# Designed miniproteins, single chains, continued (3): the designs that were tried, part 111

Each design is a single chain, and the fold is of that chain. pLDDT is the mean over its residues in the fold that is shown.

## One batch from the design tools (miniprotein)

Design m11851
Fold by ESMFold2-Fast:
Structure m11851 (fold): chain A 70 residues (1-70)
Amino acid sequence: SMSEAAGKGAGEAAKKYGDESGEIPTEELLKAIEEYAGKEARDAAEKTLRRHGAGEKASDGEAAVAAGES
């Protein structure tokens, strides 16, 4: 499903770009979601992150919500 593919993309972004606090650069997170799940998933994730107030970096919880819970 789109949510599963987006979750995989978010997980890969966390591995490559996640810092010690679990924060991922929002742009890299969205790029990974687009690569794995397509533009529609990336657009949905961006809307979800805006709704939750994510800035230049997304927390682990924000990344999970963007990828699979919303």
Scores: mean pLDDT 72

Design m11852
Fold by ESMFold2-Fast:
Structure m11852 (fold): chain A 67 residues (1-67)
Amino acid sequence: MSIVDLAKKRVAEHQSKYTLSAEQQKRIAELLAELERNQDDPLKQAIILARLIGELTEVELANRKKR
């Protein structure tokens, strides 16, 4: 199982658990595409993955604020 597969699984878990805006969904999809495009570049993958984790954290925090 690749790092891309793990990232996709984490995104799917957030999509099932939290409400995502269309803008958030678009940004996450673009980051996943960039992660797949940069499979041979570990440094770029690390940067993209950190950005993706940040976006997922923002989704979680936004949904917690609704409580």
Scores: mean pLDDT 78

Design m11853
Fold by ESMFold2-Fast:
Structure m11853 (fold): chain A 61 residues (1-61)
Amino acid sequence: GAAGAAAARAAGLAESGNAAGAGLSDHWQVKQGHGEEAARGARAGGASDATVAAALAGGKE
């Protein structure tokens, strides 16, 4: 059901976020101002507003 789908999605995101986060940890503080820049890049690629917002929120984790 919806709970199972959400759990599977969260597990996939946790793995993806962990791998990406490990790479970004070294530059986290330097990239503090680049959250919006990254979101604009995603938007230019045709990402939805919700996806752009999720990317910024994910980076906060």
Scores: mean pLDDT 47

Design m11854
Fold by ESMFold2-Fast:
Structure m11854 (fold): chain A 82 residues (1-82)
Amino acid sequence: MAEELARRLVEAIEADPERWRAEVEAARAAVAAETSLPAEVRELALRAVEAFGEAVERAEAGDREGAIEAAREGLELAHRAA
């Protein structure tokens, strides 16, 4: 269930925001460097990384509901890219 996964992800982000910020940046760099992905898949992957980055920013700002919504969007986009 996407809502439960998003909530658990935000809990993990709140526990270690620096780690999750670093992982989002690593994922962004990995997608940018990957030349073998079809353009459509790459676009979905980049949008997913952007959504997870927004979830980290909102969680750090104390906007838990906004962080959960951004995480849910990121999970949906990542599922479509897979």
Scores: mean pLDDT 81

Design m11855
Fold by ESMFold2-Fast:
Structure m11855 (fold): chain A 91 residues (1-91)
Amino acid sequence: MGRELLEELKRDAEEGVRLAEESDDAAKQAGGALRMVGAGVEAGLAVRQGLLSEEEARELARFMRELGERSKNPIARLAALGGARNVEGGL
């Protein structure tokens, strides 16, 4: 079960960064940032509920940080760091 949820949360994180990188719409950027941060919150709760393993959570947090490191957009970078920290908050 955890692997399917992990892949879904990775897709949410990728989409969040993509939306946050679009500078032409502040609401869309904010929506992307919230999606990334929200994926981290969902992952942290999933760890506490036993739906995601500690190893899967660490994999997701690393993935989120790597997404942030690849982005040149400060909002996307900050959202990715926030997402990763929220995942780790479940540990």
Scores: mean pLDDT 83

Design m11856
Fold by ESMFold2-Fast:
Structure m11856 (fold): chain A 75 residues (1-75)
Amino acid sequence: LGNNGGKGLENFNFVLTETTPAAIRAKKENKPLSEVFRELAKEKGLPQEVIDKLAELVEKGSSTLEEYRELLKML
């Protein structure tokens, strides 16, 4: 089920706080946003499944409530 509410909120805050820095870094280094985001998530020590899901959400350009709920299932 993956129903740890505190962990879910922390991961959502990670996406919100790291997405903007990742976008800035991607533009500065001329890299795909998804690549920079994967690098940042890996530096944070996230599991590969979470990294892949977060990179997918970043590539879509938005995080919907539905996609966020699915991310919580991956944790």
Scores: mean pLDDT 60

Design m11857
Fold by ESMFold2-Fast:
Structure m11857 (fold): chain A 93 residues (1-93)
Amino acid sequence: DKRIEEIIKKLEEEKKKPSLTEREKRMIEALINILEKGDVEGSLAGLEPEDRRAVLEAVAVFKLDLLREENPDLPDEELREKQKELHAEVEAA
């Protein structure tokens, strides 16, 4: 999917910023790996629990953004409901 490729490209550019800590770079790399390969468990294995949650939340945000692009007529109320579902999945992980 071209949109996923564009998101990954933007994340790789973000990872190159000199202001990023090694911890932040690891989180961005995990996010890229999940979006590119779908390997959630392997990508999160080296992260602290709070960082794992942050990465999963970022994945949820990108999935919602993609859902909006695929469904431009989707009402904001339905988007918010889907966001709550994804956040519940993150909390369950």
Scores: mean pLDDT 75

Design m11858
Fold by ESMFold2-Fast:
Structure m11858 (fold): chain A 71 residues (1-71)
Amino acid sequence: MEEALREAERVLADAEAEVQKIIGDLNRYLQENPDLTLDEVTALSQEAGDRIKAVLDEARTRANRLLEEAR
């Protein structure tokens, strides 16, 4: 079923766009706050990483569900 595969690919592409937005938002925040300590930068980077993982995990679950429902 071609349609389910296309929808799954779109879900993954949307997740990639969201990941790029998270990275961009982090980079902008770091640029606007150059006086952040190493610990603060590390914490923000870990939080961004956790958000990226959640986005990818959700996209994978949605893509797998679409493929399962299509048989």
Scores: mean pLDDT 81

Design m11859
Fold by ESMFold2-Fast:
Structure m11859 (fold): chain A 75 residues (1-75)
Amino acid sequence: AVPKPIEELIQEAEKLPREELLKLAKLPQKFAKAPTHHLLIAYHYVVQAQADVAFAVSVLKSKDAEKFLPKSIPS
């Protein structure tokens, strides 16, 4: 299955009850009183981190990982 774009995931999360959004953002209950906007920001970074992990796996499966060399890593 093709993963949904992050913008679509955020739009779906915004429609969820606060408790569901807290679970999606993987935040502890001490943050349950945080504004919904802050919970959406946290969820954005969780989704981005998951996408980054999936991309890292795709680089490792490539026989030419150097074609994905980020500017932060010296050649």
Scores: mean pLDDT 69

Design m11860
Fold by ESMFold2-Fast:
Structure m11860 (fold): chain A 88 residues (1-88)
Amino acid sequence: MELIKKGKELIKKGEELIKKGKEMEEIAANGDTEETPLFKEYRKEFAELAPKHADAPPFAGPFLVPKHYIEKGKKLIEEGKKLIELAK
């Protein structure tokens, strides 16, 4: 029951993650470390993925977090599509 609703929710979450990843990729490419909500989220995720570099994020691996978000988003979209297909 409600597999279509669950699938749509996963797709929406995946699309949001891909969008955030692309925005973070732009921040990383520009090298700007302005205090924005997105940059704060970037720093938090970087500290989780590269604990040895937590004292100097995102200096050493600027594209680490963007790639992670985009891949997670793609996976969620694929899972959501499978749930919708299964409900039909």
Scores: mean pLDDT 68

Design m11861
Fold by ESMFold2-Fast:
Structure m11861 (fold): chain A 69 residues (1-69)
Amino acid sequence: MEEIEKLKEEIANTPDPVKRLGLITKIIQLEIDRLKAEGKTDFEIIEVALKYLPEIKELVRELRAAAAG
């Protein structure tokens, strides 16, 4: 999906962790909406959403590190 690829490219070019978090949550929402439209199971939808969890945790860690110096 072009929209998701656009968001991934924007993340790669965005140094701000807050903006990167916002972009990744948009990707997750678009993935969920797409999978629902395709008739995927709740299990499949959750699995796709959860695969982004490590990336979100990393961005939260970056935010905390940036605030601390």
Scores: mean pLDDT 76

Design m11862
Fold by ESMFold2-Fast:
Structure m11862 (fold): chain A 68 residues (1-68)
Amino acid sequence: SKELLLEALKIGSEFGITSKDAVNSYVVALRMLGQDDEADKVEDLYNELVAKDPSLETMPSSEAIKKL
């Protein structure tokens, strides 16, 4: 969901990492907690946004938040 994606990017922004690294780390954490449906929703939404703007993957998490 948009709320979970925003949470991932906020955490990534605090650590100064790219949007891709932030989302991947958050998705891994969700899957480790058994929240596969939530992980799939975050990945699907992020991949849909990346398909529209491929620069999003290399973008800092703080910049990516502004695209939501």
Scores: mean pLDDT 87

Design m11863
Fold by ESMFold2-Fast:
Structure m11863 (fold): chain A 94 residues (1-94)
Amino acid sequence: MEEVEKEYEELKKIIEESKEEMEKELERIYKENPEMPEEEREKMERIIREIYESFLRMAESIKKIAELSAKRKLSKEEIEKILKEEKEEAEERE
């Protein structure tokens, strides 16, 4: 559980840092192209917003996959316990 949350926080931080870098790049583009129409600026901002919303949804999906993987690991430990009990029973009968 804790490692899944930690990985999610790290991924979310990477997404947030990437967004900040893109916002800085947009400001640079606006400074170099002051004649850019307002509608083009709004379109660029909308595209960037949609991209980062998609990244956040992907991060949530990755978290869910990681949680399922952690649950499978717990199931494997339970399987190993069952196998150990069967082996002990077999050894006592030899």
Scores: mean pLDDT 72

Design m11864
Fold by ESMFold2-Fast:
Structure m11864 (fold): chain A 88 residues (1-88)
Amino acid sequence: MEELFEAEVELALAEIQIAITKNAIDSGRLEKESVENLKKILETLDKWEARLREIGARVPELAADVQRLLDDIREVKSKIEEIINKKK
């Protein structure tokens, strides 16, 4: 129960991070960011991706939610990479 609760809290934090990042993309705010700052956002998403994979392997009850969030992170990372490429 404690391990499951901690994993659920971590999933909620990841979902918030993804939502904030997606809103920043959709509003055009990230297009105004430096390549350095965009790379820092990608690094944060990479850390969440690694943590979510660990949770999915350890907590099978959350595997479906983990997969959804991993798919969301991949989409958001792809969009940020496109923004970086347009600045080159």
Scores: mean pLDDT 85

Design m11865
Fold by ESMFold2-Fast:
Order: structure tokens, then C-alpha cells, then sequence
Structure m11865 (fold): chain A 100 residues (1-100)
């Protein structure tokens, strides 16, 4: 379950990156909001693992900052925060795969 949620969150964040490349800020915000919802569910699933929980919290914070930057028209800041959110989500996925 946790791995599935991590993969779905990565997918949504990747859709946000694609939308930004195409200049579609509204689509990017919608994809980031979906990634945040999935990451919040993932946070609950990994609550007993402090390292995973902190990485998911980091991803959620960066995703929220990316949305804020997009609403302000700051594309450079939005891309930076989206890259950090993706990095944290990819690390969560890697750690979940290694835990078996």
C-alpha cells in the first residue's frame, strides 16, 4: 500500500513537471494538489517510520511551496520546489522497495 501511494504521488508530481514544461500553470497546480493528497495518505501509511515520515513531510512542504510560487508567477521557484518534492518522493519509493 505505501509503495503504491508513493508511486502514484511520483506520477502526479511528474505530470506537474510536464505541465510546467508546456506552460500550463493551472494543470501543474492541479497535479501538485493531487500529489499532496496522495502524500498525506502515504504519511499516514508510514507514520511508524520516522525517516520515511520526515521525507514525506519534506515532499508535502515543497509541493505546497511550488503551488504558492506558481500562484505568484514565479516559475523558477516553482520548478526548484517541485524538483525537491520529486527528490524526496523518489527517496521514499527507494527506501520502501529496500525494506522488503
Amino acid sequence: EALRLALEAVESASLAQMALTLGDSEAAIRALEQAIRLAERLRDAVRDDPRLARLVDEAIRHARRAIEALREGNLEEARRHLDEAMRALNEVEKLLREKE
Scores: mean pLDDT 88

Design m11866
Fold by ESMFold2-Fast:
Structure m11866 (fold): chain A 74 residues (1-74)
Amino acid sequence: APSPEEQLYALFKEMLKLQKKIDEALAAGKLEEAQKYFEQFGKKMKEAQELIKKNKIPEEKLEEIARKVEKEMA
């Protein structure tokens, strides 16, 4: 099974991809499509928050994971 850190990393990557899709849908005037992506983003955010809380992931580790995701998705 993937570690909590690996799960969080995957969730952050999915959230960044969804943010990009939201931006693209909004730019194209596709409000209904953008809203569906917003709903998916919210679900992933909730999942990430629950994972952080249950596994007591420290702030320093969250920052490390976020920076790693940003580097790979840039």
Scores: mean pLDDT 83

Design m11867
Fold by ESMFold2-Fast:
Structure m11867 (fold): chain A 76 residues (1-76)
Amino acid sequence: LEELEKRTEEARKEALKKAEELLGVKPDGGMHEVFRARAELEYIAEKTGDEKAKEAAEVGEEAVRLYVELERLKAS
């Protein structure tokens, strides 16, 4: 559990860092901002073919996956 929490936090920070760099905004807060940034970056990647946006969206998706798994374990 603690290891999963650490991995989730690291993934969240990396996703927000990439979103800040690519979107030119400061996504502050927790996983809610990761959800929003991932969706926007995925849209940009599909529309423009931008490889950096695609990579950032994939990082965001991994952070979401870890978060969902962590929340499921906490709910159990």
Scores: mean pLDDT 77

Design m11868
Fold by ESMFold2-Fast:
Order: structure tokens, then C-alpha cells, then sequence
Structure m11868 (fold): chain A 113 residues (1-113)
């Protein structure tokens, strides 16, 4: 499913960035919770994901998201920037995806919350 593609791509990019597996696994479980806020994520994952999403927000002319933002309330095109960074890091599951396909993956993930 696109939800599994989203979570797998984030797990793979966080591990490539040197974040410990135990912290990454905990973060992925939190990302499945429909009531989770960005602040509920472990500190290194939270900072990393927020930086990717806010890079997307700036490119789209949106206001930056804060740690208090509910994950389900994020903009899918801004969230797709996190998948774009995974693609740039050579994450196999997204390396051949277009930006449109990354937005579709992010949208299906957010709708699953």
C-alpha cells in the first residue's frame, strides 16, 4: 500500500542519516497514531522530519509547521518533500518515483490517520 511505501521510505532515509534503529522504529510506530503531534516524535527524528517538511512548506509559500502540529493536519505536498529527500539519498523504494507520485503517497498516508 502507499501507506507502507511512505513509512518504509522514512525508515530507510532515517537509517541512512545515522539515526539509531531503536529511535527510528519508535518514530514509525508514532507516525501510525492518528492523534500524534510532531512533538511526540523522538528529538532527532522530529528535528529531521520537521526540517524536510518546512523546506517543502517554504517552497509552496506556506507558513512553517511547529512541533505542536498534529501530523494528520500537515500539507501533503510539504510532507512529500520528506520523500523527495529520501529519493535524493538514494532510497530504493522511491528513487524512480516522480514528485506527483510522492505527493500521492504522502496524501494516502495522511488520509490513513
Amino acid sequence: SKVEEFLKALREVFLKLGIPQEEVDRAIEILKDPNARLSDLPPVVRLTLLSFINFGARLLGLEEFTPDTLIKDLDPAAVAAALYFAKQQGVESVKDKTYKELVEIAEEYLKSL
Scores: mean pLDDT 88

Design m11869
Fold by ESMFold2-Fast:
Structure m11869 (fold): chain A 68 residues (1-68)
Amino acid sequence: SLEEFKELLEKFYEKQLAYIDETVTDPEKRERLKAKLKEGYELLLQFYERMTDPAEKERFLEILKKRL
């Protein structure tokens, strides 16, 4: 479902934010990467919502679960 995808994507987003905060020491680069990450997050949500093939939606959920 869209809600399940949002929950998984949010967990991935949080993990990536933590990674940026721990590994990127340059404040300007950190801000830029966080902005890019947020933009990517929103684009992935829109992409998933607009998918018409139920099998493709299930595949995306499985891929996201494996990356967590």
Scores: mean pLDDT 80

Design m11870
Fold by ESMFold2-Fast:
Structure m11870 (fold): chain A 75 residues (1-75)
Amino acid sequence: ASATFRLPGSKLEEFSELVQKTNAFALVRNLETGESFVLSKENPLPADAPKAEEYLVSVRGSEEDVELLREFAEK
């Protein structure tokens, strides 16, 4: 399964921790700079990732993992 959704910058750290508990892959894009990075079980949040107010996230994984991550982002 896959989904694309917006993620508030304030939720990025918790989102990255949640991704690490799944088998999903998330491509996180900074909408202001165009910079992107990958989050997964093996790819934690980069320490030097620039802060942004909002990100565009594209997730691929099981239906359960994708829905868990999407629901977190939307709440």
Scores: mean pLDDT 81

Design m11871
Fold by ESMFold2-Fast:
Structure m11871 (fold): chain A 77 residues (1-77)
Amino acid sequence: SLEELLANMTPEERKRLAQIDKAKENVEKLYKEMIAKDPENKEFIERFYENVKKGLDLAKELILQRVAARLGLPPLE
């Protein structure tokens, strides 16, 4: 189902997906910078990063779910 979904995405839908992936890259870079600047708060920074990453993963899932709905495919589980 995921392969079929990706094969049938429009350029606009791929752009939205790419924007989320770019946001994940930017968050990872920020995370590494924060750890370098404040290593004493590593555990807090790691928890913050994981929470933001989970939010971006959910955003990506929602985009894929909307694409599936548009194509008449079952939602991804």
Scores: mean pLDDT 81

Design m11872
Fold by ESMFold2-Fast:
Structure m11872 (fold): chain A 90 residues (1-90)
Amino acid sequence: SKKAEEARKELIRGIAESLALLPVGIAKAIKDEELIKKAKEFTEKILEKIEESEPSEELLDEISKEVVEFLKKMDEELKKKEEEKKKKLE
């Protein structure tokens, strides 16, 4: 039914929006101000894309990939900061 199709679109939108907010939540938990700023800028761009796009599995896949790539970059920055911190303790 059309009602079930609309419900699926709302579910996809909700999942995509939740994924877009994940980097900011993680950055805030880590309490790194630079990462929080970068994550907020990323989330704003992704949320704008979600608002301008039709809710679809293709949109969800695209948003998921962009979020994963951003999280990988955050992890790499954190690993570099941990390595620099360990060198200062010696």
Scores: mean pLDDT 85

Design m11873
Fold by ESMFold2-Fast:
Structure m11873 (fold): chain A 93 residues (1-93)
Amino acid sequence: IQMDQAVKAKDVDAAVKIAVKLNNDYLTPRPVLALRIAEAFTKYGIEKFGANSKEFQAARAVLREKSPAVVAAKNDADYEAKLKAMLTDVFAV
């Protein structure tokens, strides 16, 4: 819910903060966090662009390209940096 609102607002800093909190407070694995971000973006993208739009497809391609690096991050600083870069690129679509 909070992640959905951050994604809808294109608030990179809020989305990163929520993901870090889930990782630290609930020990949520990074692959699960990547899925939650993808789910929030899918919901937002369908509502805003439509499932068949070029914009939605382009943003999904960025998520597919960038999410493995976020999942593979070795520490919290690397995770935050890669997550912020991915979300910045996704929200630029």
Scores: mean pLDDT 67

Design m11874
Fold by ESMFold2-Fast:
Structure m11874 (fold): chain A 76 residues (1-76)
Amino acid sequence: MGEIIIDKEKMTLEEAEKKAKELLKDLEIVYEGIFDSLEEALKAANEIASLVDKPIKVYISELKDGRYYVAVGTEK
């Protein structure tokens, strides 16, 4: 499945995108999304993982408005 990083610190979308770029810097970001719940975010990440025949790394962060940001990185 690869590595999943869940950041529980509430942040803005811009902060979440910046953090994802730092954590996934050596990977190609193939998916980004915003979801109303952590369950929906994890489901989306798992669906993307099943479609990619490469190792993946997932970053999920809670946004200050209660939504969840997801970024999925894979090898180039």
Scores: mean pLDDT 80

Design m11875
Fold by ESMFold2-Fast:
Structure m11875 (fold): chain A 84 residues (1-84)
Amino acid sequence: DEALKEAEEALELGKKAKTGEESKEAGLKAAEAASRSKTPEAAQKANKGGLYAAKNATDREGAVSGTAGAIAGIGAAFENGVGG
């Protein structure tokens, strides 16, 4: 499950982010995982990854990326929660 793996990686990156660049990478990975998610679990982990990235962001770019990832995860969770 590639999307689940990516979502788990995004969540881990978001949790350990210490710089804006790390938060930006975690947010981008969360958005990508969300776009490819096929299950509510993958979407939910992508959302959490984005939230952690936004929370730990030290600059605007990291915060924007994290927030975008979180929103993408929420959208994907809705799609997968009602579409299957």
Scores: mean pLDDT 79

Design m11876
Fold by ESMFold2-Fast:
Structure m11876 (fold): chain A 73 residues (1-73)
Amino acid sequence: SMVEEIGRRALEAAEKAKSLAEAKAAAYGGSQVLRDMGKEEEGERIFREAADAKTLEEAKKAGIEAGKAVMEM
């Protein structure tokens, strides 16, 4: 499905991110898709988690969570 493909791409982008900015971008993208698809509260929560991330690992975790959540829609 389209959402599974979008989620997978967000997940892979987060896993392969080499900088905090790249990982945050992946997480923001995935969280926005969640919000646009009606999972407003979950998307907002992940967005805040990504925004507050201070390390690559924290931001990657948020991006991976967002990607998985999109794939499960």
Scores: mean pLDDT 85

Design m11877
Fold by ESMFold2-Fast:
Structure m11877 (fold): chain A 74 residues (1-74)
Amino acid sequence: SDREKVLQITGRIYRAILEDDEELLEEELKKVSTFSTSEQQELIARLRSFKAQNPEYAEKIDEVIEKIEEMIKS
């Protein structure tokens, strides 16, 4: 299902941030660009929650959120 794919990609983005895996992060963000606006907004909300729980990664998480927000504006 689309929701299952969104959750799997979300999990891989979290992993890429925690492991500082820029290549994995870039590949997963390419998939996010194909999401609906509502799915992209849901991912932003999840990333904000993830940032609250992992403040040491806040700068990187904010960078990812900004990239997704630009996808929504396009």
Scores: mean pLDDT 86

Design m11878
Fold by ESMFold2-Fast:
Structure m11878 (fold): chain A 90 residues (1-90)
Amino acid sequence: SAAEVQAELDALLQELSDLMQQIGDALRARDVATALALIDRAQGLLARLQGLIRRGEAAGVPQSVLDAYRRALQVAQAQLARIREHLATL
């Protein structure tokens, strides 16, 4: 159902938010290996979220709600790209 897909989207977005905080913590600790592993996990969650947004369209989730999720994903993707670029210059 639309409600079930929204609940799953919200749960995965929270997991992504928690991973982004953990990436920040690892970078502050200068633990590059942990940061890279967490970035790979965050990329996997982004792919799952993109698939789930498509399922949300099929389940009848309103476009305005789906657009909000898409915007959140774009922000997260941009943040991860900046972090990866920074790590590549070290």
Scores: mean pLDDT 87

Design m11879
Fold by ESMFold2-Fast:
Structure m11879 (fold): chain A 72 residues (1-72)
Amino acid sequence: MSLEEIRKELEVATGKDFSKASLEELLEELEKLLQHVRETLSKETNPVARLVGEKEIAELEEMIEEIKKLLE
C-alpha cells in the first residue's frame, strides 16, 4: 500500500484532510483508529460484524507497518 493510499483511507475513515499530514501524524491517527476498532470489536457479539471488524483491524495494522517502515 502506498503512502498516498494510506492518506486517502484516513480521509475516508475520519472525514479529516491528511494530504499535508506528517508520517508521525498519520501513525498517531492510524493507532487511534486501530484502538477504537479493537475496543468496539471486543464488545461485539454479532458474527458478521466481528468479521468486518477483524478485516478493518488487519487493514489498519498493514497501514501502520507501512508507515513504521518509512520512519526507519
Scores: mean pLDDT 80

Design m11880
Fold by ESMFold2-Fast:
Structure m11880 (fold): chain A 106 residues (1-106)
Amino acid sequence: SEADKRIEEAVEEAVKMVTEELRKAMSEEDAEEAEATFESFGALGVNAASAAKDLEEATRIVEEAFREATRKISERVPEYREEIERAGERGIELVREKAEEIREEL
């Protein structure tokens, strides 16, 4: 659906933003691992959200995917935990903002 496509685009934008923030804070190798992790969980979240009953549920599913990505990478590189958690929270905020825009367009 058009809403599903918009959510996928929002997740891709959020992943890009999170990755750019982490590249400024972390080593190149750790930032690449974080990027792969957020991309993987973002894609899983989008796939799960496509089965959601409404935009609110789809948004919640994507938020949970970002929280899981944040948790996994924070466990791998605990020295950057605060930066990872902050970037993940900003990613969730971006998805929420885009979900509100999608709701207004529907």
Scores: mean pLDDT 85

Design m11881
Fold by ESMFold2-Fast:
Structure m11881 (fold): chain A 85 residues (1-85)
Amino acid sequence: ALEELLRLLSEFGEAIRAKDYERAYELAKQALELARQIPDKRLARTLLGLLRVELEKVLEEEKDPAIREQIRELIEQIDAEIAAL
């Protein structure tokens, strides 16, 4: 549901600010899955774009190569989903 996706994006932003990247990763995965269920492709693209922007911020702050790789892979999955919409 759209409301649930917006809630997940909000909680994701909070997790990033708290530097809880494990929680941020789980929330981002859930948001991606919910976005696939949105019939309005333009809305889904916009919401996935917002998620992508927040993940890029994580890459700027996080210096651990392993965590950066996980986030980069998730960004690639989001980019592929946006392209497929």
Scores: mean pLDDT 79

Design m11882
Fold by ESMFold2-Fast:
Structure m11882 (fold): chain A 72 residues (1-72)
Amino acid sequence: MTKELIERANAANKLLTETISRAKAAGLSEQDLAEVRQFAVELALKVISGEISIEEARAQLEAKLDALVARQ
């Protein structure tokens, strides 16, 4: 159980880091970056708790980034 929790936490942290890097590379505003960071943290916690899969969290973050980029 402890090993599985650590593995989920590592996967969630990697997704969070990758998402913030992609948002910065896309040239999002400071306000939009804060929104993406907050949403990514919420999804990371859901992955760690087992409420959603890492794949579902990734899809939701990609959709959020695409929507914010489209508004620029």
Scores: mean pLDDT 80

Design m11883
Fold by ESMFold2-Fast:
Structure m11883 (fold): chain A 63 residues (1-63)
Amino acid sequence: SGGSAADIKAGAAGLKEVGADAIEEGGKAAVPRLQEMMPELSEEEAEKSALGGAKAASGLGLA
């Protein structure tokens, strides 16, 4: 492969930006399941937990 590091970095930044929106939508979808597992969590707390976990997992995997 002969791509420049700058081109790769720009592509990765764009994917991270798009991925952030997807993580937010995924977090909202996970709220009911988190509340089922942890009934003490409010909807707001469950959403924050889901978003934080998704972002951490994304960062550890590749981003």
Scores: mean pLDDT 62

Design m11884
Fold by ESMFold2-Fast:
Structure m11884 (fold): chain A 75 residues (1-75)
Amino acid sequence: SSSQQQLQEAIDLFRALSLVVEADLALRNPKVSDAEKQAILQQTIAELEDILAKSTDPAVKAKLQAMIAELKAKL
């Protein structure tokens, strides 16, 4: 149903936000190597692209695309 789809989209967006926060925390850690930061960025981008591929809501897609673009700019 439409309401179940909206709930799933909200859950997927929450997961995406959590992944971005975790990546940001790792990137701010001075003990994390440059190679490890690159690996974290690449993995986070891949996970966000998987969420984007499953999304149907245009607003959620736009937010995910913006997050992916911002992370790619840090590579």
Scores: mean pLDDT 85

Design m11885
Fold by ESMFold2-Fast:
Structure m11885 (fold): chain A 68 residues (1-68)
Amino acid sequence: METPRQRRAIAIASEIDPALAERLKDPAFFHEFLVARHEYLQGKLSVREVAERFGVSPARLSRILRAL
């Protein structure tokens, strides 16, 4: 069952990066993404480091991470 948070993340990502949105449908990937976002919000990871980890554009990723 998708959580409201996962559904929101997929909806936001679908407008910005459809390939990332498709990956977020996997619960294991979504969990990994949330861990990376948490570390980003704590200043432990830069947007560039998260982007390199997931193979995503830093500009697109920045919008998604801030919107969640």
Scores: mean pLDDT 80

